# Designed miniproteins, single chains, continued (5): the designs that were tried, part 61

Each design is a single chain, and the fold is of that chain. pLDDT is the mean over its residues in the fold that is shown.

## One batch from the design tools (miniprotein)

Design m18098
Fold by ESMFold2-Fast:
Structure m18098 (fold): chain A 92 residues (1-92)
Amino acid sequence: MDLAQKAADYARSLGIDATAVSVDDVDSAIKAVQQSQATAILGVGRTGSKIALEVGKKLGLPSVDGGTTLDGAKKAIKQLKKDGVRRLLVIG
């Protein structure tokens, strides 16, 4: 959760509307995407990254493994911004 929140805070500092969630299952993550209206998903941590990639496949949305460090998440967020992402869900 702490890493996901820090990643979302960083995304917001770059002008991305980002929400962090702590979920351990795909169905809860799908609901979070729908509620936030996110157009891309970032996973952080091992479990968060696995869930993000699976949800992205099921919903047909861009999904990225941000790794297990804040630096890895920041690199992924910079790329998502370059790709035009303005609304992001961070799963950790």
Scores: mean pLDDT 86

Design m18099
Fold by ESMFold2-Fast:
Structure m18099 (fold): chain A 100 residues (1-100)
Amino acid sequence: LEEVKKKLEEIAKKLDETIEKMEAGELSMDEVLEQVREVIEELKEIAKLAEKTDPELAKIARNLAEALEQGMEEARKTGDMRMLLTQLKLVRHEVLELIE
């Protein structure tokens, strides 16, 4: 549980930094996609860690990872990062709720 909370806090911080840099225009599309990929992998690890102790948390973490994967696919297809930025903000909100 403590390990899961620490990983969620690390994800929240990474999402804050990524969103801030995206809004400032400091990241290329490739850099954004790499940051998002790292967040997806971290969410998948949380899902694995929580699977036996908190199945609801595991399900939420998997759903958040899937939402980001869909956002990345759309961004790659369209070249438009606005939808991905919106999804990152929603995922950040959900991660903060899980830390509460």
Scores: mean pLDDT 84

Design m18100
Fold by ESMFold2-Fast:
Parts: sequence; structure tokens; C-alpha cells
Structure m18100 (fold): chain A 72 residues (1-72)
Amino acid sequence: PVVTRVDRGEVKVSYDEERGLYVAEQPVTLTYSDGSTETTTVVGEGPTPEQAREAALAAADRLEEALRRSAA
């Protein structure tokens, strides 16, 4: 099956002390052509909370773009 819909949840940002980086988690719910759904989490990392959040959003944008290309 191919992905037909992508829904994004709330971004959650936390600090990873071991790596000295902020980690942003963006939940993404995928709906497939057979009607099934799957929830995955896209992760962005950065030296500031803002950069981590932007990285997670950019990663979600890239995932959605790649899925769109695969469906075409």
C-alpha cells in the first residue's frame, strides 16, 4: 500500500544531556491506500530548542515529500 494522507501531531522538545543537544519529536500519522493507519515519530536535533523543532518540522516535510513522490 501507499501513503494517501499524513497528519502531524504536537511537537515535543526535550534536552539530551549526554549528547548536549535538544531533541524534538514530531508524531506523524500515516493513512495508507488500504485504509490502515500507522503512527511514527520524526526526530529533529539541534543545539537550541528552536533549531531542534525546525529540524523535526523539516524532517516531517521531507518525509511527506518522499511519500508523495513514491505514490506518484
Scores: mean pLDDT 81

Design m18101
Fold by ESMFold2-Fast:
Structure m18101 (fold): chain A 79 residues (1-79)
Amino acid sequence: SSMERKIVVLYTAGSLHITALDFHKKMGSSQDEIDELAKQIADILSELSGEKYTPEEVKNMTTEQLKEELKKAVEKALK
């Protein structure tokens, strides 16, 4: 279904962006790259969950917390 495809695409994008954010934080990458990744993750979580996530909230979460939020957002999208 189109909804199933949308969820898979957003989950895949979210997983990749969370992994990229973890990598950039560990490597001491530029704040601009961290800010853009946090914005993209917040947008994905907001679209999947129907709840508003901010880039600031995303930046304050650990990688483990972000993975759990992505899982919860997917579960909400499937309801």
Scores: mean pLDDT 87

Design m18102
Fold by ESMFold2-Fast:
Structure m18102 (fold): chain A 75 residues (1-75)
Amino acid sequence: SAISIQVVVTVAPSADLAQTRAALAELAKFVEEVKEKAARGEISPEQAQKLLDEYRAELARKYGDALSIEVTVLE
């Protein structure tokens, strides 16, 4: 079954625009890869949510608190 992913990103007004764009591009690519894996039946929606949560944490470590990212997998 196909899944849908909702991504809500809040950017601090003081954030570096170039770093913000890089972070959003990395997130968008990862979300697309997760959607493709789920569409192929390689991962469950629960596994997709876990992968997205782990990747969100990695982006927070790399880019700091300038971004607040919420990701929800919808069936």
Scores: mean pLDDT 77

Design m18103
Fold by ESMFold2-Fast:
Structure m18103 (fold): chain A 80 residues (1-80)
Amino acid sequence: SPISELIEQFRATDDSDIERQKELLLQTLRLMAPYLTEEELEKLDEILENTVAEHPGDDEAIVAAMRKVLDLLEESYKKL
């Protein structure tokens, strides 16, 4: 599955490669979007926005938030 391949690529990406992690997360989100509810999409957006607002310029916090969003996307994908 293209979705499972993107998730594996994200998990294999080094934490210092923020741009690659962001690219893979956005691709995964685009493929998952038709299968997610509006409430689920809002929850994912809130995780990222709250982290940026509470921890501005903290790359480690941003990476942790991206991983949390990916974990939630993987859980949703496994229910398909």
Scores: mean pLDDT 83

Design m18104
Fold by ESMFold2-Fast:
Structure m18104 (fold): chain A 76 residues (1-76)
Amino acid sequence: TDEEKKAEIIAEVDRAFAEIEANRENLTEEEARERAREIQERAMAEGVAAGLSTEQRKEVQKHITTRILELELSLS
């Protein structure tokens, strides 16, 4: 279902950000930002490909934004 697809995307996002956090001491600011950007791009593309609604994709984006803030990164 769409809810299951959304949950799977969020779980992948969480795993990918946990990898950044675990390796944070071995990453430069630029490397950490680049990995976070790649996670964001993949999650958004996967959400579109999975047929998630605008509201569901917005929830995924909000979750990603929270993870970026937790790592004290900026992708702007």
Scores: mean pLDDT 82

Design m18105
Fold by ESMFold2-Fast:
Parts: structure tokens; C-alpha cells; sequence
Structure m18105 (fold): chain A 90 residues (1-90)
């Protein structure tokens, strides 16, 4: 289903972002969050599954907060790991 495909792609994205984060500067990490927020907003508009939609909304909110507050790489890593576990539970 489209729901399972989107879920898998988001899990794959989060796993790869967690691996990349140690190699990035804080500025590069935050810029990547900004780029992904636009993609996540598009996915949110397409998703009909309520649990997946809510999980995407929470990821957007945490990413936006991280951007606005200039979150550290440790804070970004915690956000990525938290949301990876949330998507796996759907």
C-alpha cells in the first residue's frame, strides 16, 4: 500500500540520516532538516492513514522546533532516534 511504502521510505530516511549526522556540521544538519520539512509537508497532504499522518505531523513539529532553536547535533540525533522508533511501531 501507499501507507506501507511511505512508512518504509521514512524509516530508511531516518536510519540513513542517523548514520550521516556524525559526519555533518550543525549548520549542515539543520539545513538538511529544512529541506526534509518541505518533503514531509507534501507527504502529510497525501497520507490518509491517521497514525502515519500523526507521526509525520509530530516529526515536522520537532524538526521545525529544532530549526527555530538551532538544536545541537546531540538534540537532532535524539529527535531522529525517537521518530525512527515511532514509525517502526505503526
Amino acid sequence: SLTEEIKKNLIDYLEEEIKLLPTLSQEEALERLEDIVEILKHLYSKVKDEKLKEAIKKLIEDYQKAIDNKASKEEILAILKEHLEEFKKI
Scores: mean pLDDT 91

Design m18106
Fold by ESMFold2-Fast:
Structure m18106 (fold): chain A 107 residues (1-107)
Amino acid sequence: DRQAALEALEAELQEKLTEELAKKLGISVEELYKAISGEDEKLREEVTKKWEEFAKEYSEKYKELNKKMEEAAKAGDFKKLEEIAKEAKGLETYFKAQVELLKALAE
């Protein structure tokens, strides 16, 4: 309804996504902001390494899901194929949200 309420909701959603990302990287929200701002070069290097590990885990999970989809398709198990496809789309949406959040924080 009010622009102030929409801005507050947007800020709350960004905060929650930032907390989730920091938690996934094993760092504090404050450390994540310092790394992105470039105030601490060593912390930026540590966050970059943790992000690379996160991206690698995502890639490995996606490859595993693709393999399971191929196996389900070959077996003619369309119910399992649909279930795995939904999981893969959820994982992709989540990862894209984390990337967009990092871009927003870097600006």
Scores: mean pLDDT 69

Design m18107
Fold by ESMFold2-Fast:
Structure m18107 (fold): chain A 85 residues (1-85)
Amino acid sequence: DETAAEIERYAKENREALEAAEAALLAHREEVQERIAERLGAVASELSLAERAAAMLRVAADFLAELGLDEAAEALRRLAEIAAA
């Protein structure tokens, strides 16, 4: 539960950036889902739940960076690092 506590603390401290990330990802949900399937589909079954969550967050962060949402992308990359630790 240490990882869950760190995620909760990070989410609380970075709520604005994470809410912006969530809104953008929901607006582009089909494209994000396609990118996740494309990059993770072959290896998803080999990953733990935590590794899969971290990988999905990194794919989503890369997508947000391509949209010019650098702050939101960085927030998701940091969340992925915490989830993978």
Scores: mean pLDDT 77

Design m18108
Fold by ESMFold2-Fast:
Structure m18108 (fold): chain A 59 residues (1-59)
Amino acid sequence: SMEEVVQKTRDVALSMKLAPAQLEALIAEERAALASGKGDPARIEASIRGLELALQELP
């Protein structure tokens, strides 16, 4: 499900110990892909959500 994609994306991002700036860059890349019409919009939105949740967990 898309909710599982959100949670898995969050967990993977947190496990990789990415800096806030790196997470923000990944979110920007996913948003650019969504805007360009590339890939599956629902899956890209789920990935963005997961990355945003990971960013919220950081100090």
Scores: mean pLDDT 83

Design m18109
Fold by ESMFold2-Fast:
Structure m18109 (fold): chain A 95 residues (1-95)
Amino acid sequence: SIDDVLQRITQRIQNAIDQHSNDSQRQQGFQQIRQQAMRVYSIGRRSIFNGDTDRYQQAYRVLQQIGGQIDNLSSYSNQQIQQVVSQSQSMVDSV
């Protein structure tokens, strides 16, 4: 479910936060990725409430893509983190 995908994303981001607790720039990037994930999750939940199944499926796919992009988040440079932020924002804006 979309809830399960968000839970996995949240856990992966928390693991990266814990590994880089003293890196404020990385912390900011991790939080920006989390905000995009929460944003598309909210769109998906609202879409189900309104009976918009097509938009829900689109939001679900975008959230899964964000999840895939963060598999190695803790090893990413700040440049790579910002690329994930930009790509996530672009994908969420398309929903």
Scores: mean pLDDT 90

Design m18110
Fold by ESMFold2-Fast:
Structure m18110 (fold): chain A 86 residues (1-86)
Amino acid sequence: SYLSQAQQYYQQGLQYLQQGNLRLASYYFSQSGYYYRLAGNYQQASDYFDQSARVLGQITDLPQRSRDLGIQVSLQSSQSFRQLDQ
C-alpha cells in the first residue's frame, strides 16, 4: 500500500540522517512525503516535505542553485498539501 511504502521511505531517511548522509536522507524524506500524499495523508506529506527541505538546506557541498531548487520544490509541495490541494 502507499502508506506502507511511505513508512518504509521514512525509515530509510532516518537511517541515512543518523549516518550523516544528508543527500539520501533528504531524498527519502521527500519520497515518504510523496507516498503519504498518494495515501491521502496530506498532513504527514506536508511534514515530511518540510523535513526534506530542512535536511537539504544543511548540505554545504551541493551547488547553490541545485540546493535552492530542491528546497523550493519541497516547500511548495508542503504548502500545497497544507491547503489540501492534492
Scores: mean pLDDT 76

Design m18111
Fold by ESMFold2-Fast:
Structure m18111 (fold): chain A 85 residues (1-85)
Amino acid sequence: MKEEEAEKAIEILEKASEEEREKLIQAGVDTALAMGARQGEAEVEKARAMAEAKGDLEKLKEAILEMSTETARAVAETLEKGLKE
């Protein structure tokens, strides 16, 4: 479910340092924009909302919840991989 993916993404960002958090958010936005380019204009708009959150975890969670399930999952996976590397 998108809610589980959003919770996972926020937990990852909360555990990250400030510098890591900025890099992870950027990677997540890049993933969402790439997915949006395939899925259409509305999904690109949701990716932009994530970028506009500027590290506000509550706004980031809301933006992810508004994304498609596929995009939300891809974002969460990108953040999880970023933390491990």
Scores: mean pLDDT 76

Design m18112
Fold by ESMFold2-Fast:
Structure m18112 (fold): chain A 74 residues (1-74)
Amino acid sequence: MTEIVLESKERALNELEGLRQLAEREELDEATRQRILDVIDEAIARVEKAESLEEVQKIVEETYERIQEIARES
């Protein structure tokens, strides 16, 4: 169980880092970019502290939903 959680965390961290790189490459307003980066940084910290596969998956899903909300309301 622990090894599966560690693998899930590593995959989630890699995915979140990809989102951060994408946000940095897009032509976004500085305020919008900062909000997205803040969401990603929070998600990274939460993933690192997560104790279960389900928790890691939920954090990643919530992060995508939050980024979409910010993008729509920008």
Scores: mean pLDDT 79

Design m18113
Fold by ESMFold2-Fast:
Structure m18113 (fold): chain A 71 residues (1-71)
Amino acid sequence: AMDAARLAALADEHKAKAQEAYAKGDIETALKHVREWGRYRMLSALAAGDTQAAVQASNDTLKKEYELLKE
């Protein structure tokens, strides 16, 4: 099983890939990596026993997805 630190590292990797894709105008790839970033942030928080942080990560991710989808 992955621990919270490994899950957080995976989240950061996907955040970086999302930023690179967005900078290149590849919104579809940026959106995929934003979703993975959010997923790993939530899993990392849950692995650390922080349910409130997991809920916040979910809300932040949905807001970011909405901003990318509305233009």
Scores: mean pLDDT 83

Design m18114
Fold by ESMFold2-Fast:
Structure m18114 (fold): chain A 110 residues (1-110)
Amino acid sequence: SYYHQLIDQFGSKIDQLVDRASSDPNVSQSVRDQISSLHQQVVDLMTQMQQRIDDGDYSGALDLNNQVIGKTTDIARIVRKYIPEMQPLVEEIGKLLAKIHIAIRAEVAA
């Protein structure tokens, strides 16, 4: 489905961003631990969001999607601070997340 494709693309890009941050020598262990914790929260929320979409609970999916946006924004802020050259990947992730949000909101309105 369109949702599965967008969620898979978002998951792939956020994984790429986290992997690059984890390999950067300018990122401290404390910052890596923070990114890892936020990444696990995003993965868990995305799994729950996908389940809500599959169940036709778009209102529940929208709440979970808002939480994913919050955690992803926290990751993006940390990454931009320490690895500013990753800005294009951060923007690509933001565009994918916006597409997911718009699609879920359209279903809630229907």
Scores: mean pLDDT 85

Design m18115
Fold by ESMFold2-Fast:
Structure m18115 (fold): chain A 94 residues (1-94)
Amino acid sequence: MLKELTREAILSGASAGVSGIGMAALALSDPEHRDAALAGLDQMNATALEIEKLAQQIKETKDVDEARKLAERAKELADAAQAAYRALMAEVRA
């Protein structure tokens, strides 16, 4: 149970990391959107660090309910990161 919740948090962190890679690629290839992409990359890096802290807290807790709440927070952070990346990509396509 705790192992599964830890894995979910790690996957959330990986999702935020993939969004960051997308921002970095955009910054390198699109001068018009470079500043927005770099700001997005900074936000994704901050989000990945926060998810890493949440994953560590899950490993340290003995309470399954607490671990579940931490994993849900990690997922919310990852979902927000993906939404921000998709919003910027929609602007680039417009």
Scores: mean pLDDT 77

Design m18116
Fold by ESMFold2-Fast:
Structure m18116 (fold): chain A 67 residues (1-67)
Amino acid sequence: MSIEELLKKLTGSEEGDVSAISQAAYELYGPDAAAYATILANIKFGYDKKISVEEAKEILEEAKKRA
């Protein structure tokens, strides 16, 4: 499963977007990166009340660096 495929699940919904980002991090970088990506996505959604596709990619890059 590719990162593009997982990011296609982003629709602007809180639960769906956080889940899609977590799944993408897990498939690409493993469970520790997935856990970190989930934390970042929840913080972003809590602060801004939304996550864009570009913001989701930024979260994945941060998770990759901390995996």
Scores: mean pLDDT 72

Design m18117
Fold by ESMFold2-Fast:
Structure m18117 (fold): chain A 90 residues (1-90)
Amino acid sequence: LKELADEAIEKLEKGINGELSDQEVIDAMIRLKFAINEAKRLGDKETLIHILKKLQELYEKVIEKSTDPLSIKRAQENLEKYKKEIEEVK
């Protein structure tokens, strides 16, 4: 599960750099959402926190590299969401 999430996040990071097609980014997002939901279902708090922290790092990179105001706003909203989820899981 942790490995699946890490692989998906690595692909999303490549997508931010423009190295992936839109479909590859979508596929990586689907796999990542599956890993998050599965960690929640299993009550695996350690894996869930690991994934959420990796997502925070990813969205911080989006904010730094993106010139699109909408992408920046969405990344900021996701950072706040995941920060709250980490606090709730701990």
Scores: mean pLDDT 74

Design m18118
Fold by ESMFold2-Fast:
Formats: structure tokens, C-alpha cells, sequence
Structure m18118 (fold): chain A 83 residues (1-83)
């Protein structure tokens, strides 16, 4: 169960990363919204910390700050792996 959740997260996270890599802000934000919806639907115990990481990713995408985006995405992945 957790393995399949991490696999779907990796797929959705990959969509966000690819959109960011090609400079497509609209696609990146839309993919991030899908990722947020998927995570919130599964109601992880550390949801508040995960939501904060997702907010940091959104802010980084809006600012075009790739370093901040990478930092926030690593933080999100660690939080999901620990849950």
C-alpha cells in the first residue's frame, strides 16, 4: 500500500519537475495541484508538514527559484517516506 502511494507520488512529482524544467509555470502549478490533491486524499499523519512543503514548492515555482524548488521537493519526499 505505502509502496504504491510512493510510486504514484513519484509519477506526479516527476510531472511537476518536468514542467519546471521546461519553464512551463502553468503546467507546473497544475501538476502541483494534482500532487496536493493526491496527498490530501490519503490523509497522512504528517499532513500539516507536507502541506507546508507543498506551499514552499508553489512559492518557488511562482518565483522561478529552482534551488528553492529542489529543496522543498526533497523535504516533501522525506516527509512522505517517513509517514
Amino acid sequence: EKKKILEEFSKLGGEVQRAVARGDREAALASLDKLREFIEKHKPKNLEEIQKALDEMRAAIEAGDRDAFEEASVKLFKLLSKE
Scores: mean pLDDT 80

Design m18119
Fold by ESMFold2-Fast:
Structure m18119 (fold): chain A 91 residues (1-91)
Amino acid sequence: MEMVELEPLDKEELEKAFKEMQPLAEKFAKLRKEVVEAIKKGSDEKEILELIEELKKAADEALALEPDPHLKEFGEELVEEAIKKFKEKIK
């Protein structure tokens, strides 16, 4: 499988699509919202990092259910990039 273009910053659009597709997407969207709210209210860095870990765990569990190994690998890369962006934002 070849990927020509990838936009990890389109995460919000991806989360909206997931929310409409499956119940597992709702859990991911909820956790992602909690990360965003924690950053917005200026929560402690450690608290935000713990929320990011929960978000990653939920995403990884959802991706583990993907039967196509290429789509699973693609999704894992997207999750890693999204987590990196969140960590950069909290400094």
Scores: mean pLDDT 67

Design m18120
Fold by ESMFold2-Fast:
Structure m18120 (fold): chain A 76 residues (1-76)
Amino acid sequence: MMKIKRIVLSKEETEYLRNGEKYPEKGREILKKIYEELKGYKIIGIYEEDGRLVIEAASDDKLLEELEELARKLEE
Protein backbone atom coordinates (compact mmCIF):
# COMPACT_ATOMS: atom_id res chain seq x y z
CA MET A 1 0.00 0.00 0.00
CA MET A 2 1.31 3.44 -1.01
CA LYS A 3 1.07 6.44 1.30
CA ILE A 4 1.55 9.78 -0.45
CA LYS A 5 1.99 13.08 1.37
CA ARG A 6 1.72 16.45 -0.37
CA ILE A 7 3.11 19.65 1.14
CA VAL A 8 2.16 23.00 -0.41
CA LEU A 9 4.26 25.94 0.72
CA SER A 10 2.99 29.53 0.76
CA LYS A 11 4.40 32.05 -1.71
CA GLU A 12 6.38 33.60 1.16
CA GLU A 13 7.85 30.24 2.25
CA THR A 14 8.72 29.45 -1.38
CA GLU A 15 10.62 32.76 -1.72
CA TYR A 16 12.59 32.05 1.48
CA LEU A 17 13.71 28.68 0.10
CA ARG A 18 14.37 30.11 -3.40
CA ASN A 19 16.53 32.91 -1.94
CA GLY A 20 18.09 30.86 0.85
CA GLU A 21 21.36 32.82 0.81
CA LYS A 22 19.46 36.03 1.68
CA TYR A 23 17.14 34.30 4.18
CA PRO A 24 19.27 31.48 5.65
CA GLU A 25 17.53 31.34 9.04
CA LYS A 26 13.99 31.37 7.62
CA GLY A 27 14.99 28.92 4.88
CA ARG A 28 16.44 26.55 7.48
CA GLU A 29 13.27 26.72 9.61
CA ILE A 30 11.11 25.87 6.58
CA LEU A 31 13.44 23.00 5.56
CA LYS A 32 13.36 21.63 9.13
CA LYS A 33 9.54 21.75 9.13
CA ILE A 34 9.42 19.90 5.79
CA TYR A 35 11.95 17.36 7.07
CA GLU A 36 9.87 16.67 10.18
CA GLU A 37 6.62 16.35 8.19
CA LEU A 38 8.28 14.00 5.65
CA LYS A 39 9.88 11.75 8.28
CA GLY A 40 9.72 8.20 6.90
CA TYR A 41 8.83 9.48 3.41
CA LYS A 42 10.90 9.84 0.25
CA ILE A 43 10.49 12.84 -2.04
CA ILE A 44 9.07 11.76 -5.42
CA GLY A 45 8.35 15.16 -6.95
CA ILE A 46 9.03 18.86 -6.49
CA TYR A 47 7.32 21.45 -8.65
CA GLU A 48 5.91 24.98 -8.55
CA GLU A 49 2.22 25.89 -8.91
CA ASP A 50 1.10 29.55 -8.88
CA GLY A 51 4.35 30.65 -7.21
CA ARG A 52 4.03 28.01 -4.47
CA LEU A 53 6.42 25.11 -4.06
CA VAL A 54 4.75 21.69 -3.98
CA ILE A 55 6.55 18.67 -2.53
CA GLU A 56 5.20 15.16 -2.98
CA ALA A 57 6.56 12.22 -1.00
CA ALA A 58 5.82 8.51 -0.62
CA SER A 59 6.52 5.85 2.02
CA ASP A 60 5.85 2.77 -0.14
CA ASP A 61 8.97 0.63 -0.63
CA LYS A 62 7.53 -0.79 -3.87
CA LEU A 63 7.20 2.70 -5.37
CA LEU A 64 10.80 3.48 -4.39
CA GLU A 65 11.95 0.25 -6.08
CA GLU A 66 10.03 1.17 -9.26
CA LEU A 67 11.62 4.65 -9.27
CA GLU A 68 15.08 3.06 -8.88
CA GLU A 69 14.42 0.81 -11.91
CA LEU A 70 13.32 3.85 -13.96
CA ALA A 71 16.51 5.70 -12.94
CA ARG A 72 18.62 2.78 -14.20
CA LYS A 73 16.83 2.85 -17.57
CA LEU A 74 17.38 6.62 -17.89
CA GLU A 75 21.11 6.22 -17.15
CA GLU A 76 21.36 3.51 -19.84
Scores: mean pLDDT 74

Design m18121
Fold by ESMFold2-Fast:
Structure m18121 (fold): chain A 100 residues (1-100)
Amino acid sequence: ELSVEEVKKKAKDTLVGLTNLLLKMGVSDEEVRRRMKVAIELLAKALKEEYGLSDEEVEAFIKEVEEAIEKALKEPEDLPELSEEAKEQLLEMLREAEEL
């Protein structure tokens, strides 16, 4: 149902949103970059293997995503304050996702 362009847009929006959320939770810029690098590598693999994108198309899109993440790191979105319980639940979910 989703076109490749819709998948790309959703992936980029999700990673930028997650970057802003992690920053709001007090995660360091270095840790955010580390996590995003892993997510970007997984995204690049999926785009090549599942959607059949060329190396050039994947490289161009990954560069766009990396630029958007760096922009979010420099100009974080002013998100509402998260409760300590919500922060703990989100961190636990992220930890579980990394172990899959």
Scores: mean pLDDT 76

Design m18122
Fold by ESMFold2-Fast:
Structure m18122 (fold): chain A 90 residues (1-90)
Amino acid sequence: SSEDLAMEMLIEISKQYKELLELYNENLSKLSKEQEEQVLKLLEEMNQIASKLIDKLLNGEFISKEELNKLKKQINELLEKAREIIKESS
């Protein structure tokens, strides 16, 4: 069901968020203030997407496969940007 797909997506987002947060904390001393603020902003944007998805599920709103794919793409783009910033801190 679309609800099952949304739940699987939320579990995957939670895992990737945790991994990114751990990577961020490990490299915090290597990040400039600007890089730190950029990564935190990207993490916040991921949280906002996840929160909206959770709200839709709790309200019993229909979520299409197209909408789920769009949200998944948005999350992946935010993750890649955050990882790139952390890598550049070397």
Scores: mean pLDDT 83

Design m18123
Fold by ESMFold2-Fast:
Structure m18123 (fold): chain A 95 residues (1-95)
Amino acid sequence: MSKEEIIKQQLEELRALMKSIKDNKYSKEIAEGLFRARIRRILELLAENLSEKEVKEAVKEMKKIIEEVLKDDPELAEIALKVLEEEFEEVLKKR
């Protein structure tokens, strides 16, 4: 499987996650917890297979997906983007 295929699969996983959390209308606290656990897993899988530069490029695409899927729910989008930024920083520290 190519690096491009790994990125595509993880971005599809993120899109499914965003839609699921949006559709289930969880509380902000529950949504943040679910975003954190699953975004961390996605970022860890990307970091295991990609260079730091490629992970940074994938994170930019993840940000676009969050903004696209959650465009009608700006508060939920802000939570997801904050979690992505925090978990990305943690993954970079561990390398």
Scores: mean pLDDT 83

Design m18124
Fold by ESMFold2-Fast:
Structure m18124 (fold): chain A 80 residues (1-80)
Amino acid sequence: KKIIIKDLAGNEYEFDTNKMSDEEIIKKMTELLKKEYNLTEELATKIAEKILEEAKKSKEEVVVFDIKDLEKIVNEILSE
């Protein structure tokens, strides 16, 4: 299963659950989120974990998270 994250500039970053461990995906995604959104390690890690869980729940082989999807996840974490 492929997870595609789109950054603020519209670049696409691909994470493949068949080629990467959950830990590696979370680590790389956390670093991406820290870089693009200037987030803390803790917040970026929570977002990465939530993205991975949502992608795993999907029946689709390719799951895309754009800026609006990421903003929704961030707002949900911060409002709770």
Scores: mean pLDDT 78

Design m18125
Fold by ESMFold2-Fast:
Structure m18125 (fold): chain A 71 residues (1-71)
Amino acid sequence: MPPLTPEQKEQYKRFIEAYEKKDYDKAAEIYAEINGVPEITPLLNTPYGKEVLKKKYEEAKEILRRQEELE
């Protein structure tokens, strides 16, 4: 559990907000940006990609929760 930079926290926050608003296209775009591979965005719009986004959403929430608990 490495410490997040302020920029990384904002990226995770944007990803969580997009996913919670059910804007899966935007969530996929932000997730691809976080991983430095924008090219995977179309792949994240598949049924398998939706499972990946859900898992990454849960991971992002846990990461931010832990960072908030330590601050």
Scores: mean pLDDT 73

Design m18126
Fold by ESMFold2-Fast:
Structure m18126 (fold): chain A 68 residues (1-68)
Amino acid sequence: RAEALAEVRKRIEESSGPEGVELLDKILAGQIDELAAEISAKYNVPYEEAKAGLEAALAAIERVIEHL
């Protein structure tokens, strides 16, 4: 569990840097609504679209952790 999460963090840091790891931490902490609002405001995308994307990312991360 914790080891699988550490591996996911490492891979994200290697591909996206520390900003990617910070994003992952916010998603895992359940800050989806707050993060979706930030992305919606900053990048001018619909809130529902940003939220759906973040929820899909969380599901993908959980799936990777389950299979690691």
Scores: mean pLDDT 74

Design m18127
Fold by ESMFold2-Fast:
Formats: sequence, structure tokens, C-alpha cells
Structure m18127 (fold): chain A 62 residues (1-62)
Amino acid sequence: NPTINKALEYLKQKYPRVLAGVVKEDGKSVIQLLSSDEAELKRAMQDVQKLFKIETKPILLS
């Protein structure tokens, strides 16, 4: 999926400390975002939803 690949490259460049992966939920592709930084996690999630219109699932690492 070219849109997902662009979103992952964007995340790697702008939020290099955020771990990103793709999962399938109910036939839909969702990007999981993992970070110990809640503010970075929130910004990464909002950017992906706004720019790529892909559903995201944030996971805050303790």
C-alpha cells in the first residue's frame, strides 16, 4: 500500500524515536505507534491521521 509506505517514511524522518508498525484490524490497515514520550506519540498520531487519513493506535511505553 503506497499510502502506508509514505506514512512510515514520514514517521521515520520526523519522529525517529517513535516505533511504527502496520496491523490489520477488521480488514482495515492500522498504524501502531509506540513511544515512551507521550507528547511525541500524540503529535505522530495526529500527523498520520491528518496527512495520510490512516487510522492509528498509540501505545505509551512505561
Scores: mean pLDDT 84

Design m18128
Fold by ESMFold2-Fast:
Structure m18128 (fold): chain A 66 residues (1-66)
Amino acid sequence: SALEEKIKELEKRHAELLKEMFDLSQQRKANASDLEKSLSLQRQILDKGTEMGALSREIAKLKKEG
């Protein structure tokens, strides 16, 4: 039960990160001519991608142990 709830919480955060990355990617595309804003958005996308990778590994580990 506690393990299942933790997995659900991590899967919810993973879904939130996917939405946030999509929104940031659309903003970056809309601001392609603004170099400073484009670079800032790219850094945010990369940071969220790193967090998503870590969450995916944690979810996989918990599912294997459950």
Scores: mean pLDDT 86

Design m18129
Fold by ESMFold2-Fast:
Structure m18129 (fold): chain A 67 residues (1-67)
Amino acid sequence: GAAAAQARRVAAAERLYEKTKEVADNSIKEGKDLAEKKGDVELAQKNIDYGKKTLAWGEAVLAAARA
């Protein structure tokens, strides 16, 4: 049924979102460590931006699956 197909898509998107959240959190943490321990603010900013974009993408996929 349509409800079961939607539930499967949402579950897949939720698993993707959990993984993108983990990746984003790790990337942001690595970026902060790069700035604090190495003084590499340019690489730090790239890591933080990557994490934020990854999280936003995962949120968008989840929203689309629920629509």
Scores: mean pLDDT 84

Design m18130
Fold by ESMFold2-Fast:
Structure m18130 (fold): chain A 55 residues (1-55)
Amino acid sequence: SAAQARRDAVQATIREVAAEHGLAFGGTIGDQATSVPDAATVRAALERSVAANEA
């Protein structure tokens, strides 16, 4: 369904946001202890996901 496709796209966006901010660095070994993305950015993406699911 269109709703399912949109939900999948939003969740993919959340994963991309997380990966771009920290998880994309692939393990955080060494002095790059960046495993947690910026909370504000992730929160915005999560809020968008909730809105998409409510639609």
Scores: mean pLDDT 54

Design m18131
Fold by ESMFold2-Fast:
Structure m18131 (fold): chain A 93 residues (1-93)
Amino acid sequence: DLDSLLQQLQQGQNNISLAQRRLDQAQRYLQQAQSDPSNAQTYLDQGLQFVGSARGYALSAMSLPPTRQQGQQLLRQAQDLENRIQSVRQSLQ
């Protein structure tokens, strides 16, 4: 059904946009943590929250056939960023 596919594409593209925006915010917080060590834990915690949000949107996009591939790519990017932020966070403790 073309109508169903169009609705799924629109929803998926919205989820992709939201996931990308959340990843960009998480990346910014990681950079802030690296440039401001005295506030690093606060920035890293905020970054992890945005990565979590990005994963949610990426999973939603991945569940929709028209955007599954883009959702999967964003999910991998979110997972890689989460691992990096967690590694930096642990090194500060």
Scores: mean pLDDT 89

Design m18132
Fold by ESMFold2-Fast:
Structure m18132 (fold): chain A 80 residues (1-80)
Amino acid sequence: MTVEEVIEKVRELQKKFDELADKIINEKLTPEEYEKLVAQMKELRDEILKILKEAGVSDETIESVQKEFDERLAEVKKKV
């Protein structure tokens, strides 16, 4: 992928991640809906990290990004 394609794809996936996080925090979900959305967030995180790694982003930057996603997931989990 070009650098522009990497940036666009990462932004798209990050937007989806944030939308799922917002939905979990602001909407009353069933336990099944909650588990499904959390699983989707984890998949999006893993895909973003994979794209960054394949694009040659430093391990330090990848660890920082992973920490940010993990902190957001922990915030979402505090809702339930």
Scores: mean pLDDT 79

